# Designed miniproteins, single chains, continued (2), part 44

Each design is a single chain, and the fold is of that chain. pLDDT is the mean over its residues in the fold that is shown.

## One batch from the design tools (miniprotein)

Design m5510
Fold by ESMFold2-Fast:
Structure m5510 (fold): chain A 95 residues (1-95)
Amino acid sequence: SSSNYVSTISSYMSFGISMINTGTRIITRMRNNPNVNITSSRNRIGSIVSGIGSIMNTIMNISSRLPSSVRNIVISRRNVMHRRMGGMMRSSSTM
């Protein structure tokens, strides 16, 4: 049902935001601790970015089953998530 799709999309969006928050914490740890393994941390951030991309693709695939009006809202929220991920990646590249 559409309510099940909306619930699933909401769960994936929450998970994606959680992944972004995890990436931000890794970046903060890299900045604050000179003894952290930068290569390992960068590889973990890469895995997080890949995971967020997979989540975004899953959201878009599920949203294809929704009416265009709801799909547009999902796309808008996905674009916000993508922008937040971009901010995280820029922070990582400046290290």
Scores: mean pLDDT 75

Design m5511
Fold by ESMFold2-Fast:
Structure m5511 (fold): chain A 89 residues (1-89)
Amino acid sequence: SAEEVEEIVKETKEKIEKAKTIDEILQALSEGVSKLLELVSDPAVANRIKRIMLQAMSQALTSSLEEAKKIAIEALEEIKREVMESLKK
C-alpha cells in the first residue's frame, strides 16, 4: 500500500541521515530498497529500482559522507516514485 511505502521511505531516510559512515548509508539504502521491492510485482519496475540503487551505491562509494547521503536520499526518492507509480497500474 501507499502507506507502507511512505513508512519504509521515512525510516530509510532517517537511517541515512543518522549514518556516520558511507558503509552505514549503503546498508540503510539496500535494506530500505529490499523492503520496497517486496511491494513490487512488475519485474521491469523491480529491475529499474535495482539499477537506480546500484548506480547510487557506486557514486556514494567515491563521494564524501555528506555527498553520499544526498545521493542516497535522491535515489530513495526516485525509487519511491517508481514504487508508487507501480501501485497505480
Scores: mean pLDDT 87

Design m5512
Fold by ESMFold2-Fast:
Structure m5512 (fold): chain A 100 residues (1-100)
Amino acid sequence: SISEIKKKISEELFEFTEKIEEALKKKDRETAVKLAREFGERVIELLSQVKDEKERKELAEEVLEFVERVIEYVEKVDKETAEELRKIHEELEKRLQELI
């Protein structure tokens, strides 16, 4: 159901923020980049299961806006890691647009 997919997306967003914060505390850019790529793949898989095009688009936009806010937080702590995450965010946005 759409409710189950929304719950899974919320759980993925929460886990992503916690793991990114941990990677930043360890100054582990490689792990932060890997986490962002893996998060993107899971979000694409979850959104591909949303049958309604309008709901899929709305959820995709919410995810992209949330990730942008995470990147803004990262930029205040580690500007170079934030730049790498922005590249991944741009790739995710392009791939999600292909699902809509």
Scores: mean pLDDT 86

Design m5513
Fold by ESMFold2-Fast:
Structure m5513 (fold): chain A 100 residues (1-100)
Amino acid sequence: DLEALIKEMEEERARLEAQIEAAEEELERLKDDEVKVRGLKLLLEAARKSLELGKRLIEALKSGDKKKLEEILKETEELEKKLLEEYSKEAEELYKKLEE
């Protein structure tokens, strides 16, 4: 049922969160390239926000709280927009270098 699936999703999210935190700690050791460190930190923070939103979404679904659900959806939309913009810029730049 839904409750069992939610529990499994929560465990998977917690595992991913631990991996993200470990990666952030390792990233702190690599500070010789300020731009790369900054970019990687932003990506890790985006991943952590996505993970947190997923957990909150599960809780909102369990409680049936429409207000919380709407807030989470807005935050998710904002995060997706930022990630899409950054991905598009990187892909476009790489494409230019690959062919011409």
Scores: mean pLDDT 70

Design m5514
Fold by ESMFold2-Fast:
Structure m5514 (fold): chain A 68 residues (1-68)
Amino acid sequence: EETLEGQRALFEERGLRVIGEVTVRGHPIVLAAGPSPEEQEKARRDLENLQRYVAAADAAVAAGTLPL
């Protein structure tokens, strides 16, 4: 199973820019984008939206309002 560091190195080796990471149900996922500024900006916005969604879902599970 690939580590976060391994995923980052793999994306960098292929010329992609690592934008960030998010953990979904205990599984760390690295997000990378193409080299264009537009792709990186979109990826950053998508990452922020995903992080907010995951945080809200985790909070709902902890509060007992969203059984997973």
Scores: mean pLDDT 68

Design m5515
Fold by ESMFold2-Fast:
Structure m5515 (fold): chain A 68 residues (1-68)
Amino acid sequence: VLDLSIQMGTLMGYLMGADPIVHIRGGIMASMMALMGDEGMAFMAAYRMGLDYRSHTMTTEMSMKMVK
């Protein structure tokens, strides 16, 4: 279902963004799922959003640490 694909994609992107090795494997999986059609495309979009969210959180934390 589309809703589940979006939820899983976002969660996977967020979690995999936290670990370099898991991040790479997640990227490969997301790319393969995108080839599977609508659910794959929804997963890919959500995966990207999860990555952006994780990346943004890390950047914000680093910015706060630099502003000592």
Scores: mean pLDDT 56

Design m5516
Fold by ESMFold2-Fast:
Structure m5516 (fold): chain A 79 residues (1-79)
Amino acid sequence: SEQRLKELEEKLITRLGVSEEELKRLKEAIERDDHVGVGELVQKLVSKAKTPEDLQVIRDYVSLLTGDISPEELARLAR
């Protein structure tokens, strides 16, 4: 859902201080199937998380963008 993606993006920007440019870079890395770039950008998002709820927002967002997130990436988000 486009509305759900927008709501998650707003939470990432307002709660975690993620920039629109950082979100754009993540989307571009996913579109290019750049697994290394996606991993680096997701780690940067996780480093900004202050609560388990913030981690869940990141997980939901990445899952919606990729449709199918790797087990390794999910494990990294859980830490």
Scores: mean pLDDT 75

Design m5517
Fold by ESMFold2-Fast:
Structure m5517 (fold): chain A 65 residues (1-65)
Amino acid sequence: MYTVRGVLSGPVKTEIGKENLEKAAKESYNAEEVKLLTEKEVEIVVPTKEDAEKIASRLVDGEIL
């Protein structure tokens, strides 16, 4: 498992926005866990290094932990 932390380009302020983020991460990057640290800061757990690199590239200052 790989953990990616980064900043979203726009804030997620609604429950629907959180659900859409979780769905997109799970469907597009095989995410196991998606955590909103703030309205803009996220932590995403993915099974492979390739998925981690892909999601990190989509985030502002995306970092693989």
Scores: mean pLDDT 81

Design m5518
Fold by ESMFold2-Fast:
Structure m5518 (fold): chain A 75 residues (1-75)
Amino acid sequence: MSKVIIKYSDGSEKVIEAETLEEAVEQAIKYLLTDESIDVLSAVGAVLRLIGEVLDAELQGITSGVELEIEVKVK
């Protein structure tokens, strides 16, 4: 099981869990792109960071058991 923890600048958190890192990151990206409360540049930066983490994990053969934390700025 893998997790993506989205920490908002207002102190709130969103936890996304899935069996694989790829699934958790896919759901996190969809959430970041649809949440209108998030600053757009912050959301884009978060998405790019998550994509980089998935690519790195895939190159290392790691598909599960990963926890990622990402910070986003609220508008």
Scores: mean pLDDT 81

Design m5519
Fold by ESMFold2-Fast:
Structure m5519 (fold): chain A 80 residues (1-80)
Amino acid sequence: SVEEKMKELLEKLKTASREEAIELLQEASNEFEAKLKAEKDPSSERAKLLLKANMLLGVALLALSMGLPVEKVIESLEKA
């Protein structure tokens, strides 16, 4: 599920370096974007979860590019 993949990503981020965190977030963002583009019903629960996940990952990548610590990005993603 989208939720399980996000949970796995969060666990990986906890032990990742900054460079590894950026790569992990980018890979996850690309995967969720591809899945969202493959969804035929944009009103489906799955499409909504994929959109939310992709938006959250985009914000996380922006925050890292602005110099925020990986730990703060993880906290933000866990609260969402």
Scores: mean pLDDT 82

Design m5520
Fold by ESMFold2-Fast:
Structure m5520 (fold): chain A 84 residues (1-84)
Amino acid sequence: SGAEESIQRLREFVERTYEPFKLIPIDREAAIALAQAMLEEFRQLRARRRALAAAQGVSARSHVDLYLDEGERIAEEAIEKAKA
């Protein structure tokens, strides 16, 4: 679905955007802040999707939650790796 593809593109965006910052001279603090911002965006997307599903009277359970879990995991791992 379009929603699943959108979330997959967000995951790819996080991977591509964060990864380049590991290879160029950049403040570690800035890299951590970026990863934290991405994590918050995934959490907000999850909350928004649940709210929209409730408002429209449809099930909030979907494969989209699996992709959001993956995005949050990638962001959390990126934060941990940057702090190491």
Scores: mean pLDDT 66

Design m5521
Fold by ESMFold2-Fast:
Structure m5521 (fold): chain A 106 residues (1-106)
Amino acid sequence: EAPTLKQAIEELKKDPNNDYANFLVLFHLKLLIKQGKYDEAIKLAEELLPHVSPEIQARLYYLLGIAYEKKGDFEKAREWYEKAISLLDNPPEELVKRLEEIKKKL
């Protein structure tokens, strides 16, 4: 694992509102998903969940949903997308559409 990622996680354990650390961990998580490293992305997101604000938790839930969807685990993808939507007053249209498509596969 990259040293910069480990440092960002350590900073979040100290201060969940550290904007730079939040940016860095979300950047790495999105990169893992783009590279098809879904299991690594899931592990990172689960490690981050207890150390981030509710706003960032919604983003992590959405990214967990994408990772599980890409793995073909549509039941877990649905659960994570529903959790993301529940934390957001105005959920992104893309997130709502992803949940609708997943429900058609269940």
Scores: mean pLDDT 84

Design m5522
Fold by ESMFold2-Fast:
Structure m5522 (fold): chain A 97 residues (1-97)
Amino acid sequence: SEEELENLKTLNDLSAKMFQAVAEALKNNGKLSLEQALAVVDELASLLPKSPVNEALVEELRQRIEEAAARNNGVISAEEFEKLVLEFLARLHEALA
């Protein structure tokens, strides 16, 4: 369906943005600052249609990133960031289905 294709395009765009952020982090000692990680989340949120479900999932991702950074002196590793965003994308895929 057109809706299914649009949802797949959105997930593809989100994945591409995540991989770009991870690649940039790897060039910078494999780490993102909390501010850099949250800026990427804001970019991901801008690619999503406005809905209460999508807004709740984005807020949950922000909280998980903040918690990860708090455990690691205000920085998040590329590996941890990728893991958290992939878990977000999996939950988003379930919500869109």
Scores: mean pLDDT 83

Design m5523
Fold by ESMFold2-Fast:
Structure m5523 (fold): chain A 65 residues (1-65)
Amino acid sequence: SMYEKYLMALGLADLGAEPRISEEQRELLRKMARQTSAEALGKAMEEWVDMTDEEKYRLVERFLS
């Protein structure tokens, strides 16, 4: 998802899960995110900011599962 790519592009893909995403992989994901439209990234950021702490926690839990 775009939200997932956004987190990875910010270096937040290490959501406490193992295995950790390497810095090289994070750079690749940042490049991929830059190739995605700024409009799509902006929408993902707006949605994430509007999320409650509970909703954010549930997303993190899903990524860890």
Scores: mean pLDDT 52

Design m5524
Fold by ESMFold2-Fast:
Structure m5524 (fold): chain A 88 residues (1-88)
Amino acid sequence: MGGTNALLQTTKGLGDEAIELARKYKEAHKDKEEGEKFLKEVEERTKKLVDEALTAYWKGDVKKAAEATQKVFDLTEEVRKKLNEVEK
């Protein structure tokens, strides 16, 4: 139970963090249209990956759920790098 709950909470938390970082990117970006486009892209990518992780988990495919969680983490790090570049 604990490991499963931790994986789901981690996936959800990473997804929420990616979207929050993308909002900050939009606020920091000089081109509002480009910032809004990036935010929507991150929201769509996050939703697909979180849905994939939850679906895999529901089917008992813990390995696939973990792989989807890793992809959400990779997305969060990608967004963080973009934000750091714009904030400088």
Scores: mean pLDDT 79

Design m5525
Fold by ESMFold2-Fast:
Structure m5525 (fold): chain A 78 residues (1-78)
Amino acid sequence: MEKKLEDIKDIMKALEKHIEEYVKKAKSKEQLEALKKEIEDGKPILIEQAEESYGKEAAEIVEKELEKILKKIDEKLK
């Protein structure tokens, strides 16, 4: 179980890094708002898929990491 949870953490870290690069390259607030909306809309789906595939602990990791990503986007939008 622990090995699969680490794989999920690594995937979420890669996603966070990719989003940070996108945020740095974004030319408008509209691009950042669109990204935030996509992540917010995708969050419940990703959490559900993680729970179905790897259990509640995986869903908690995905939720926590997505919340960190959303917070970073919100800070950039200020």
Scores: mean pLDDT 79

Design m5526
Fold by ESMFold2-Fast:
Structure m5526 (fold): chain A 73 residues (1-73)
Amino acid sequence: MREKRRRGLELEVEGSMHVMKVAVQKAVGLLDKEEAIENLKKAAEYFRKAAELGLEGAEENAKVMEEELKKLE
């Protein structure tokens, strides 16, 4: 349990970092649509993996990332 929990948290942090990269790029006006799509895909994958390890909220975060991807496609 403890080891899976730690891995899940690490995956969630990695997902959040990709989301933050998109947010920062938007804030400075340097957002590339293709780069945003790639970062959101990575974030969704990391949140999905964290959810599989039992992290609360990770599944919801993955769905949010997937919805943002649909808006950019």
Scores: mean pLDDT 74

Design m5527
Fold by ESMFold2-Fast:
Structure m5527 (fold): chain A 92 residues (1-92)
Amino acid sequence: MEELAERVKELAARAAALVREAARLLAELSPDPAEAAAILAGGAAQAEALRKLAELAADLPEEKREEIRATLEREIPQLEALVARLRAELAA
């Protein structure tokens, strides 16, 4: 039970870091400062939502923690792939 809550916290923190990095890279690729600001604000809001989810993980039923863990484990590789693609575009 404790291990599942800790796993959700670890995954949420990793996802939040990847969301912030993706938003930063997308903002750097944007020629419009207003669009870049909106991307950064959106990324910050998503990262904050993930932080709150991690805080709530210990108070959630095991079934809900398992759903969140499965979702984050599925989404994190896709976020990592997005970050890698955006970094490649900026390096070109």
Scores: mean pLDDT 82

Design m5528
Fold by ESMFold2-Fast:
Structure m5528 (fold): chain A 85 residues (1-85)
Amino acid sequence: SKEIEEAKRYLLSDSSLDPEEVKEALELLEKGESVEEIQVRQSLRRNPELTLEHIDELIEQVKKEGGPQEALDFLELARRLLEER
């Protein structure tokens, strides 16, 4: 779809992604994964030292500071993906 093609262009425009991350992202898009889930997976791969405890601490900090809902959604998705390891 046009939406998937636009998402591919968005992901490919990030010059910080290595070729393996780009390939995995494109395969996940073709399987119907959301752009948000792919971004979270890439962030977790770049930060292999992140634990569930670290994510829980970040969630609590964002809640305390009244941070954006988008940040909470991102962190909650990251927590879910880490639990599936």
Scores: mean pLDDT 70

Design m5529
Fold by ESMFold2-Fast:
Structure m5529 (fold): chain A 65 residues (1-65)
Amino acid sequence: SMIEEAKKLLAKGMDPILVGTFVAVEYMKRGYSEEEVKRILVDELGLSEKTAETAVRMAKQMLAL
C-alpha cells in the first residue's frame, strides 16, 4: 500500500515533509479532505501535527498549479 511504502521511505531517512507531501497529493487527488489527509499523516505515518500541516500546504500548492 502507499502507506507501507511511505513508512519504508521514512525508515530509510527520507525527509518527512517530502514523504508527507507525496502522500497528501495522492489522497487529495482521490477526494480526501485536508482534515482527513492530515489525520492519515499523523495517525498512520507518525508525523508531527506541524509536519503534517506543512505537507498538506505543499500538496495544495502542487495541485493548484
Scores: mean pLDDT 87

Design m5530
Fold by ESMFold2-Fast:
Structure m5530 (fold): chain A 80 residues (1-80)
Amino acid sequence: KKEKVDELIQKAIEKVREMLEKVTSPEDLAAFTREVNRLIAELEKELKKLGYSKKEIQDAINRFLLEVSKLLNEYLKKKE
């Protein structure tokens, strides 16, 4: 189901937003990067479990990374 992919991506993005709110130092940013990598691995495993193809899984990961990139850009603009 398309809805399941969108739901999983949205849940991962919500976790990313929560983590970014807690980032106050470069050390926190390194921890944030590790958590993003963990969320990517988790998303890949769940989609594989649901029977999605390699191409569909990669597309979902790319969508997630694009949203993370947007959130990081917003975070950096707040620091200006």
Scores: mean pLDDT 79

Design m5531
Fold by ESMFold2-Fast:
Structure m5531 (fold): chain A 67 residues (1-67)
Amino acid sequence: SEMDVLLAIAERELAEALEEAKSMSPEELQKLIDHLERARERLLEQGLPEVAELVARTIEELKRLLE
């Protein structure tokens, strides 16, 4: 389905962003987290909760990198 393709693309791009984030400073990580939180809110407003959930999981992984 179209949603399955969108989810696969989003999952791949978020995984790539997470790998890049491992080399970021804490300040850069916080800016990325803030950006993704805004993106998650917009996705929920657009009726894309499945994509918003992938973004939420990525945010939690990024927060672990700050610990």
Scores: mean pLDDT 84

Design m5532
Fold by ESMFold2-Fast:
Structure m5532 (fold): chain A 113 residues (1-113)
Amino acid sequence: SSLKEEALKTLDEVAELSKKVTDLNALKQAYDHLLKALEVVTRDNLEGQIDVGVLQLERGVLKAVGETVEDLQELILRVIEELKKYLPSATEEQVKAALKHLKKALEILKSAL
């Protein structure tokens, strides 16, 4: 299978696990890795860079008012949707780099079950 297919499969696994994980610290770490993956795949895409900025601002607001498990679960699903939007247009090099972050997010969530 292509690297893009592996990335999409990993995102589906991350989405499934994020709904089951209630460890706030694990959700925060998984979100941070997913956001890094999104930054990589949008490096050459202005619209994607704006979407990253919006997610960073929303996360900043949640940190200021107090983050909940539900908030992080919703943010994780939103980052996954953005990743699915930009992955098809990403280079193989970008997908390979992003996949390292996606695999780290998956590992963190699996360890939190």
Scores: mean pLDDT 90

Design m5533
Fold by ESMFold2-Fast:
Structure m5533 (fold): chain A 90 residues (1-90)
Amino acid sequence: SMEEEIKKELEDLVKRMEDLVNSTLSDEEKIAQLRELRDEARRITEKLKELNSPLIPQAIQLESSADGMILSVERGEPLTLSMVPKLDLS
C-alpha cells in the first residue's frame, strides 16, 4: 500500500540520519545532507496529510530532528545517535 511505501521511506530517512552521525563528512556536507533529509521529510508529511494518516506526527518528528541536527552542526556541536528520532511506525 501507499502507507507501507511511506513507512519504508521514513525508515530509510532514519537510516540516512544514523549514517550521517557516523560519517566523516565535512560540516558543510552534513548540513547539505540534513537539509535534503528535512525537505524529504516535509514532502512525506504533506503526502501523509493528503491521506489523513496517523503517521503525520512521525514525519514531523523527523523534520524537527533534522532541524535540530543542522543547528548542532552550525554551532560546532557533535552529532549523536540520541538526536536521531525513534519512530513509531506500528
Scores: mean pLDDT 87

Design m5534
Fold by ESMFold2-Fast:
Structure m5534 (fold): chain A 98 residues (1-98)
Amino acid sequence: MRKELEERFKEAEKNKDAETGYTLALQYRSLGDFESAARALEKAIAIKPSAELYVNLGRVYAQLGDLEKAAESYGKALAIDPKDQAAREELAKVQTEL
């Protein structure tokens, strides 16, 4: 399955399909592979950045224990959508743990 996810992600990257890249990142997260999930989200963001992708990237970095990168990712989500309540709440939570 993981090799199949990597092949599908390469195809999504070639086709500039950020939505498929995001879906693959969620599958990596469900497998507990947070490093591959972060990489998939970073590449999806490179294709088409969105507040939702940055929020999910922040959550993945928080799961990896990288609270500074988590805070940065939530900050970027708020730069795209300043009224994103999820990004605001997650950023406040991470900042209290830094």
Scores: mean pLDDT 78

Design m5535
Fold by ESMFold2-Fast:
Structure m5535 (fold): chain A 113 residues (1-113)
Amino acid sequence: SEVEEKLRKTILENLKTAKKLVEEAIEVQKAEMDPKEKTRKIIALETAAVLHIVASIFEVELARRKGGLKEELARELIELLQKTAKEVASYLNKGDYESALKKLEELIKEVEK
């Protein structure tokens, strides 16, 4: 289905962007800069990363409403994206960037198949 292929591409773009934002947060953590500016940048990058995962949920819902996506597949994708967003947010809140990146990589590989 063209709708399913376009959706998969959009989800992958969002997840790859989320990964890059987490990687940027890691680099900001290592940078020498004003502590308040560093904290603001890290929070912004971490928030943006989670929001890109959540944006993928809206894209699945939009494809479902257009009738181009099987309801069961939409449900499975939304559940997976919601679970991953929650886990990534939890890891980022703990400063566990390695686990956050691993979860994003696992989801990217699952969506690519």
Scores: mean pLDDT 89

Design m5536
Fold by ESMFold2-Fast:
Structure m5536 (fold): chain A 59 residues (1-59)
Amino acid sequence: SAAADTLRAAAVAEERRLRASREERLRGAQNVKDALIKDGESEETAEAVAEAVLRELGL
């Protein structure tokens, strides 16, 4: 039915949006890690901060 097709398309679009949002958040956490390493922080500290950022973002 046309209604079922519309709901299916909406669900696919929402899944794509959530996936794109997740990838953006992962990139944000990686940028934080890279910035800390460039600022002279240890890789261990930078990784811990990036993990905290991911946790805060629900990842």
Scores: mean pLDDT 80

Design m5537
Fold by ESMFold2-Fast:
Structure m5537 (fold): chain A 104 residues (1-104)
Amino acid sequence: SQEELDRLSESLRKLTEDIVKLLREVGVSEDTIKKLEETVDKAIETFKETKDINIIIRYQLHMVGLNAELWVMKKGGREDPKKAEELVNEFIESANELIEEAKK
């Protein structure tokens, strides 16, 4: 339903804001953060068209995984901006694959 898509979009946006905050605290570059935000915007726009809930769930799981790894890094006192940037780039690659799958 449209209401479910709106709730999913809102949840993805809130999770992205949490991730972006962690990335800034770890010291990831603003260029990398911008690429992440642009990828999230493309994903949300694409997912509004798809009606395939399984692709959206798979995307959410990748995002939750990224958030968890960043949180462990921050809480463990082992901030590594380079590793965090690598994790973001891996997420962007996975997200783009799911966006292309959704466009079928």
Scores: mean pLDDT 83

Design m5538
Fold by ESMFold2-Fast:
Structure m5538 (fold): chain A 87 residues (1-87)
Amino acid sequence: KDPAGIYSTAVAFVLMGDTEKASELAKELREQADKGDQIAEYGYYRVTGLILQETAKTEEDRAKAEEFLRKADEIRSNLIAQGKIGP
């Protein structure tokens, strides 16, 4: 399946508060990322970071969410630099 489509659906589930379904889609993105798909890698870190941010109860949980979202932004910047996605 298209990782961009999986990512968009996962973000929609996070916005709806359905973190369980978002987590299942994040697993699919992780599997594709493990096979070298950089768009799936971006999606995995961003979706997981958003889930962690939504479910955060402690300062440590918030810091972990921020780290995942920062990693996603880093991957996105690299994809833009490679011309694989638009700015």
Scores: mean pLDDT 83

Design m5539
Fold by ESMFold2-Fast:
Structure m5539 (fold): chain A 63 residues (1-63)
Amino acid sequence: SEKEEKLKKAIEEVLKREPELVRAHIDGMSPEEVRRRFNEFIEEVAKKYGVSVEDLREALKKT
């Protein structure tokens, strides 16, 4: 379905861009700031692909 395709693309973008957040943490960003940015990133990706934040978080747990 179209919703499944959008969710798959959202997961792919998270996996592609997650290394950038890991690098920022290595470069001295605090754990609290990393968590805040990760949450903002998940919300942005969900909004971009028109999926719910809850559906994206659940799909990432199953991966």
Scores: mean pLDDT 75

Design m5540
Fold by ESMFold2-Fast:
Parts: structure tokens; sequence; C-alpha cells
Structure m5540 (fold): chain A 83 residues (1-83)
């Protein structure tokens, strides 16, 4: 809920700064790590979210993800962490 909304907002802001509807895996991981440092998501959830982002990029053969794909990957990580 609140954690996923913060992730979505951060990813949308990152894409907007690039003038794009996509984010790189590195930028998405940066958003996740910022929210972990702010105490919005746990360290375990951040690690699982980062792994989900990396796995999705590998499956696509691209380091660029749509905001929707990045949000879905982070949601998967949060669910695996029980959040």
Amino acid sequence: AAALAAVAAGLEAAAARRGSDTVSVGVAAGVVNRLRREGIISEEAARKAEKALEELAREKGSSELSVEEAVAAVRKGLEEAGE
C-alpha cells in the first residue's frame, strides 16, 4: 500500500526526468535503496525487489523497463518479503 505507492511515485518521477516512460534497472534500484534508507521498505524487501528487477531485465534482454514493469517487479519483491 503506502510503500508501493512511494515506489511508483519515485519511478514515475525518474522516468519523467528522462523525458521517457521507461527507467533503467540501475535507476529503479536507486529508488528502492532510497526508500530502504528512508525506512519506508525493509532491507529484505529492497534486496528481493532488486533481484526481481534484475531478473526481469535479463528476461527482456534489456536494462530498460517500463514504469509499470518496474512497479510490478518491486511489488513481487515486497510480497516475497511479506510486505
Scores: mean pLDDT 81

Design m5541
Fold by ESMFold2-Fast:
Structure m5541 (fold): chain A 68 residues (1-68)
Amino acid sequence: SVLEELARGMKLSAERLLEQVKAGKVSPETARRAIGLFRKIADFLEPHVPELAKEIRELIEKIEEEVK
């Protein structure tokens, strides 16, 4: 499904963002802006692909911990 493919792509993007934040390659401000966008997308995807939306949210929480 298109929504599952979109969700998998967003999960991959969130994983890559986490790696870049941990490596110090992304500013905390940029990471926080990206988190805001990922949250909106996860909220949109939740009724359609709840398991992948949950995985995206778990990655968002990990990124937030790194940018404290």
Scores: mean pLDDT 86

Design m5542
Fold by ESMFold2-Fast:
Structure m5542 (fold): chain A 107 residues (1-107)
Amino acid sequence: SMEEVLEKVEELNKKALEKIEEILKKEKDDIEALQKIVEEILELVDEYRKLMDEANDPEVAKKILEKLKEFFKEVLELAKKKLSEEKVKLLEEYIDSLLERLEEYIE
C-alpha cells in the first residue's frame, strides 16, 4: 500500500537525518563532513530505488520523490548551521544533480 511505503520512507528519512546531524556535530573538517553526508545520501537513495522498484507504480514513485525532496531541504538547513557557504553550495549542486537523475529514472 502507498501508506505503508510512505511510512517506511519517513522512517528512513528520520534515521538518515539523525546520522547527518551526528556527522555535523562530530566532524571538525567541512570536507570530511561533506563526504560522510554524501555517503548517507547515497545509502538512502539506494533504499528509495528499492522501494520504487518494489512498488512498480509511477504514482508511488512520485510520492517517494516528493519525500526525498523534503529530506534534502532538511539536510541543507542542517548543513547551513555548521558548514561554510562554499560547502553548502557544493552540497546543493550535488543534490540537484542527484534529483535530476532520479526524475529520469522514474519517468
Scores: mean pLDDT 83

Design m5543
Fold by ESMFold2-Fast:
Structure m5543 (fold): chain A 97 residues (1-97)
Amino acid sequence: MKVEEVEELMRKAAEEAIEAAKKDIVEGTDVLLRGTAEVASLLSSDKADELMKAAADAAQRTLEVYRSQSKEAGIEELKRGAEEVVKKAIELAREEA
């Protein structure tokens, strides 16, 4: 697996999710999940499941922060969560290399 390709695609998905979240936080989480699924399709099934779990956890935390605090707090949580998903994708891709 090309680690550089996984990193590039996952960072692009994260950027698109954050931009979507500025307009609609729920759409932002959906964009993160869809983009992560594309990256996960490049990994083995076990690693794909682990990556999708990380993205689902990030999306859930974002919506919880958004509901309990504010849109701005939700976007900051999505930025943190998306960076965690990027790091996880790189880690998993390196394990397959």
Scores: mean pLDDT 86

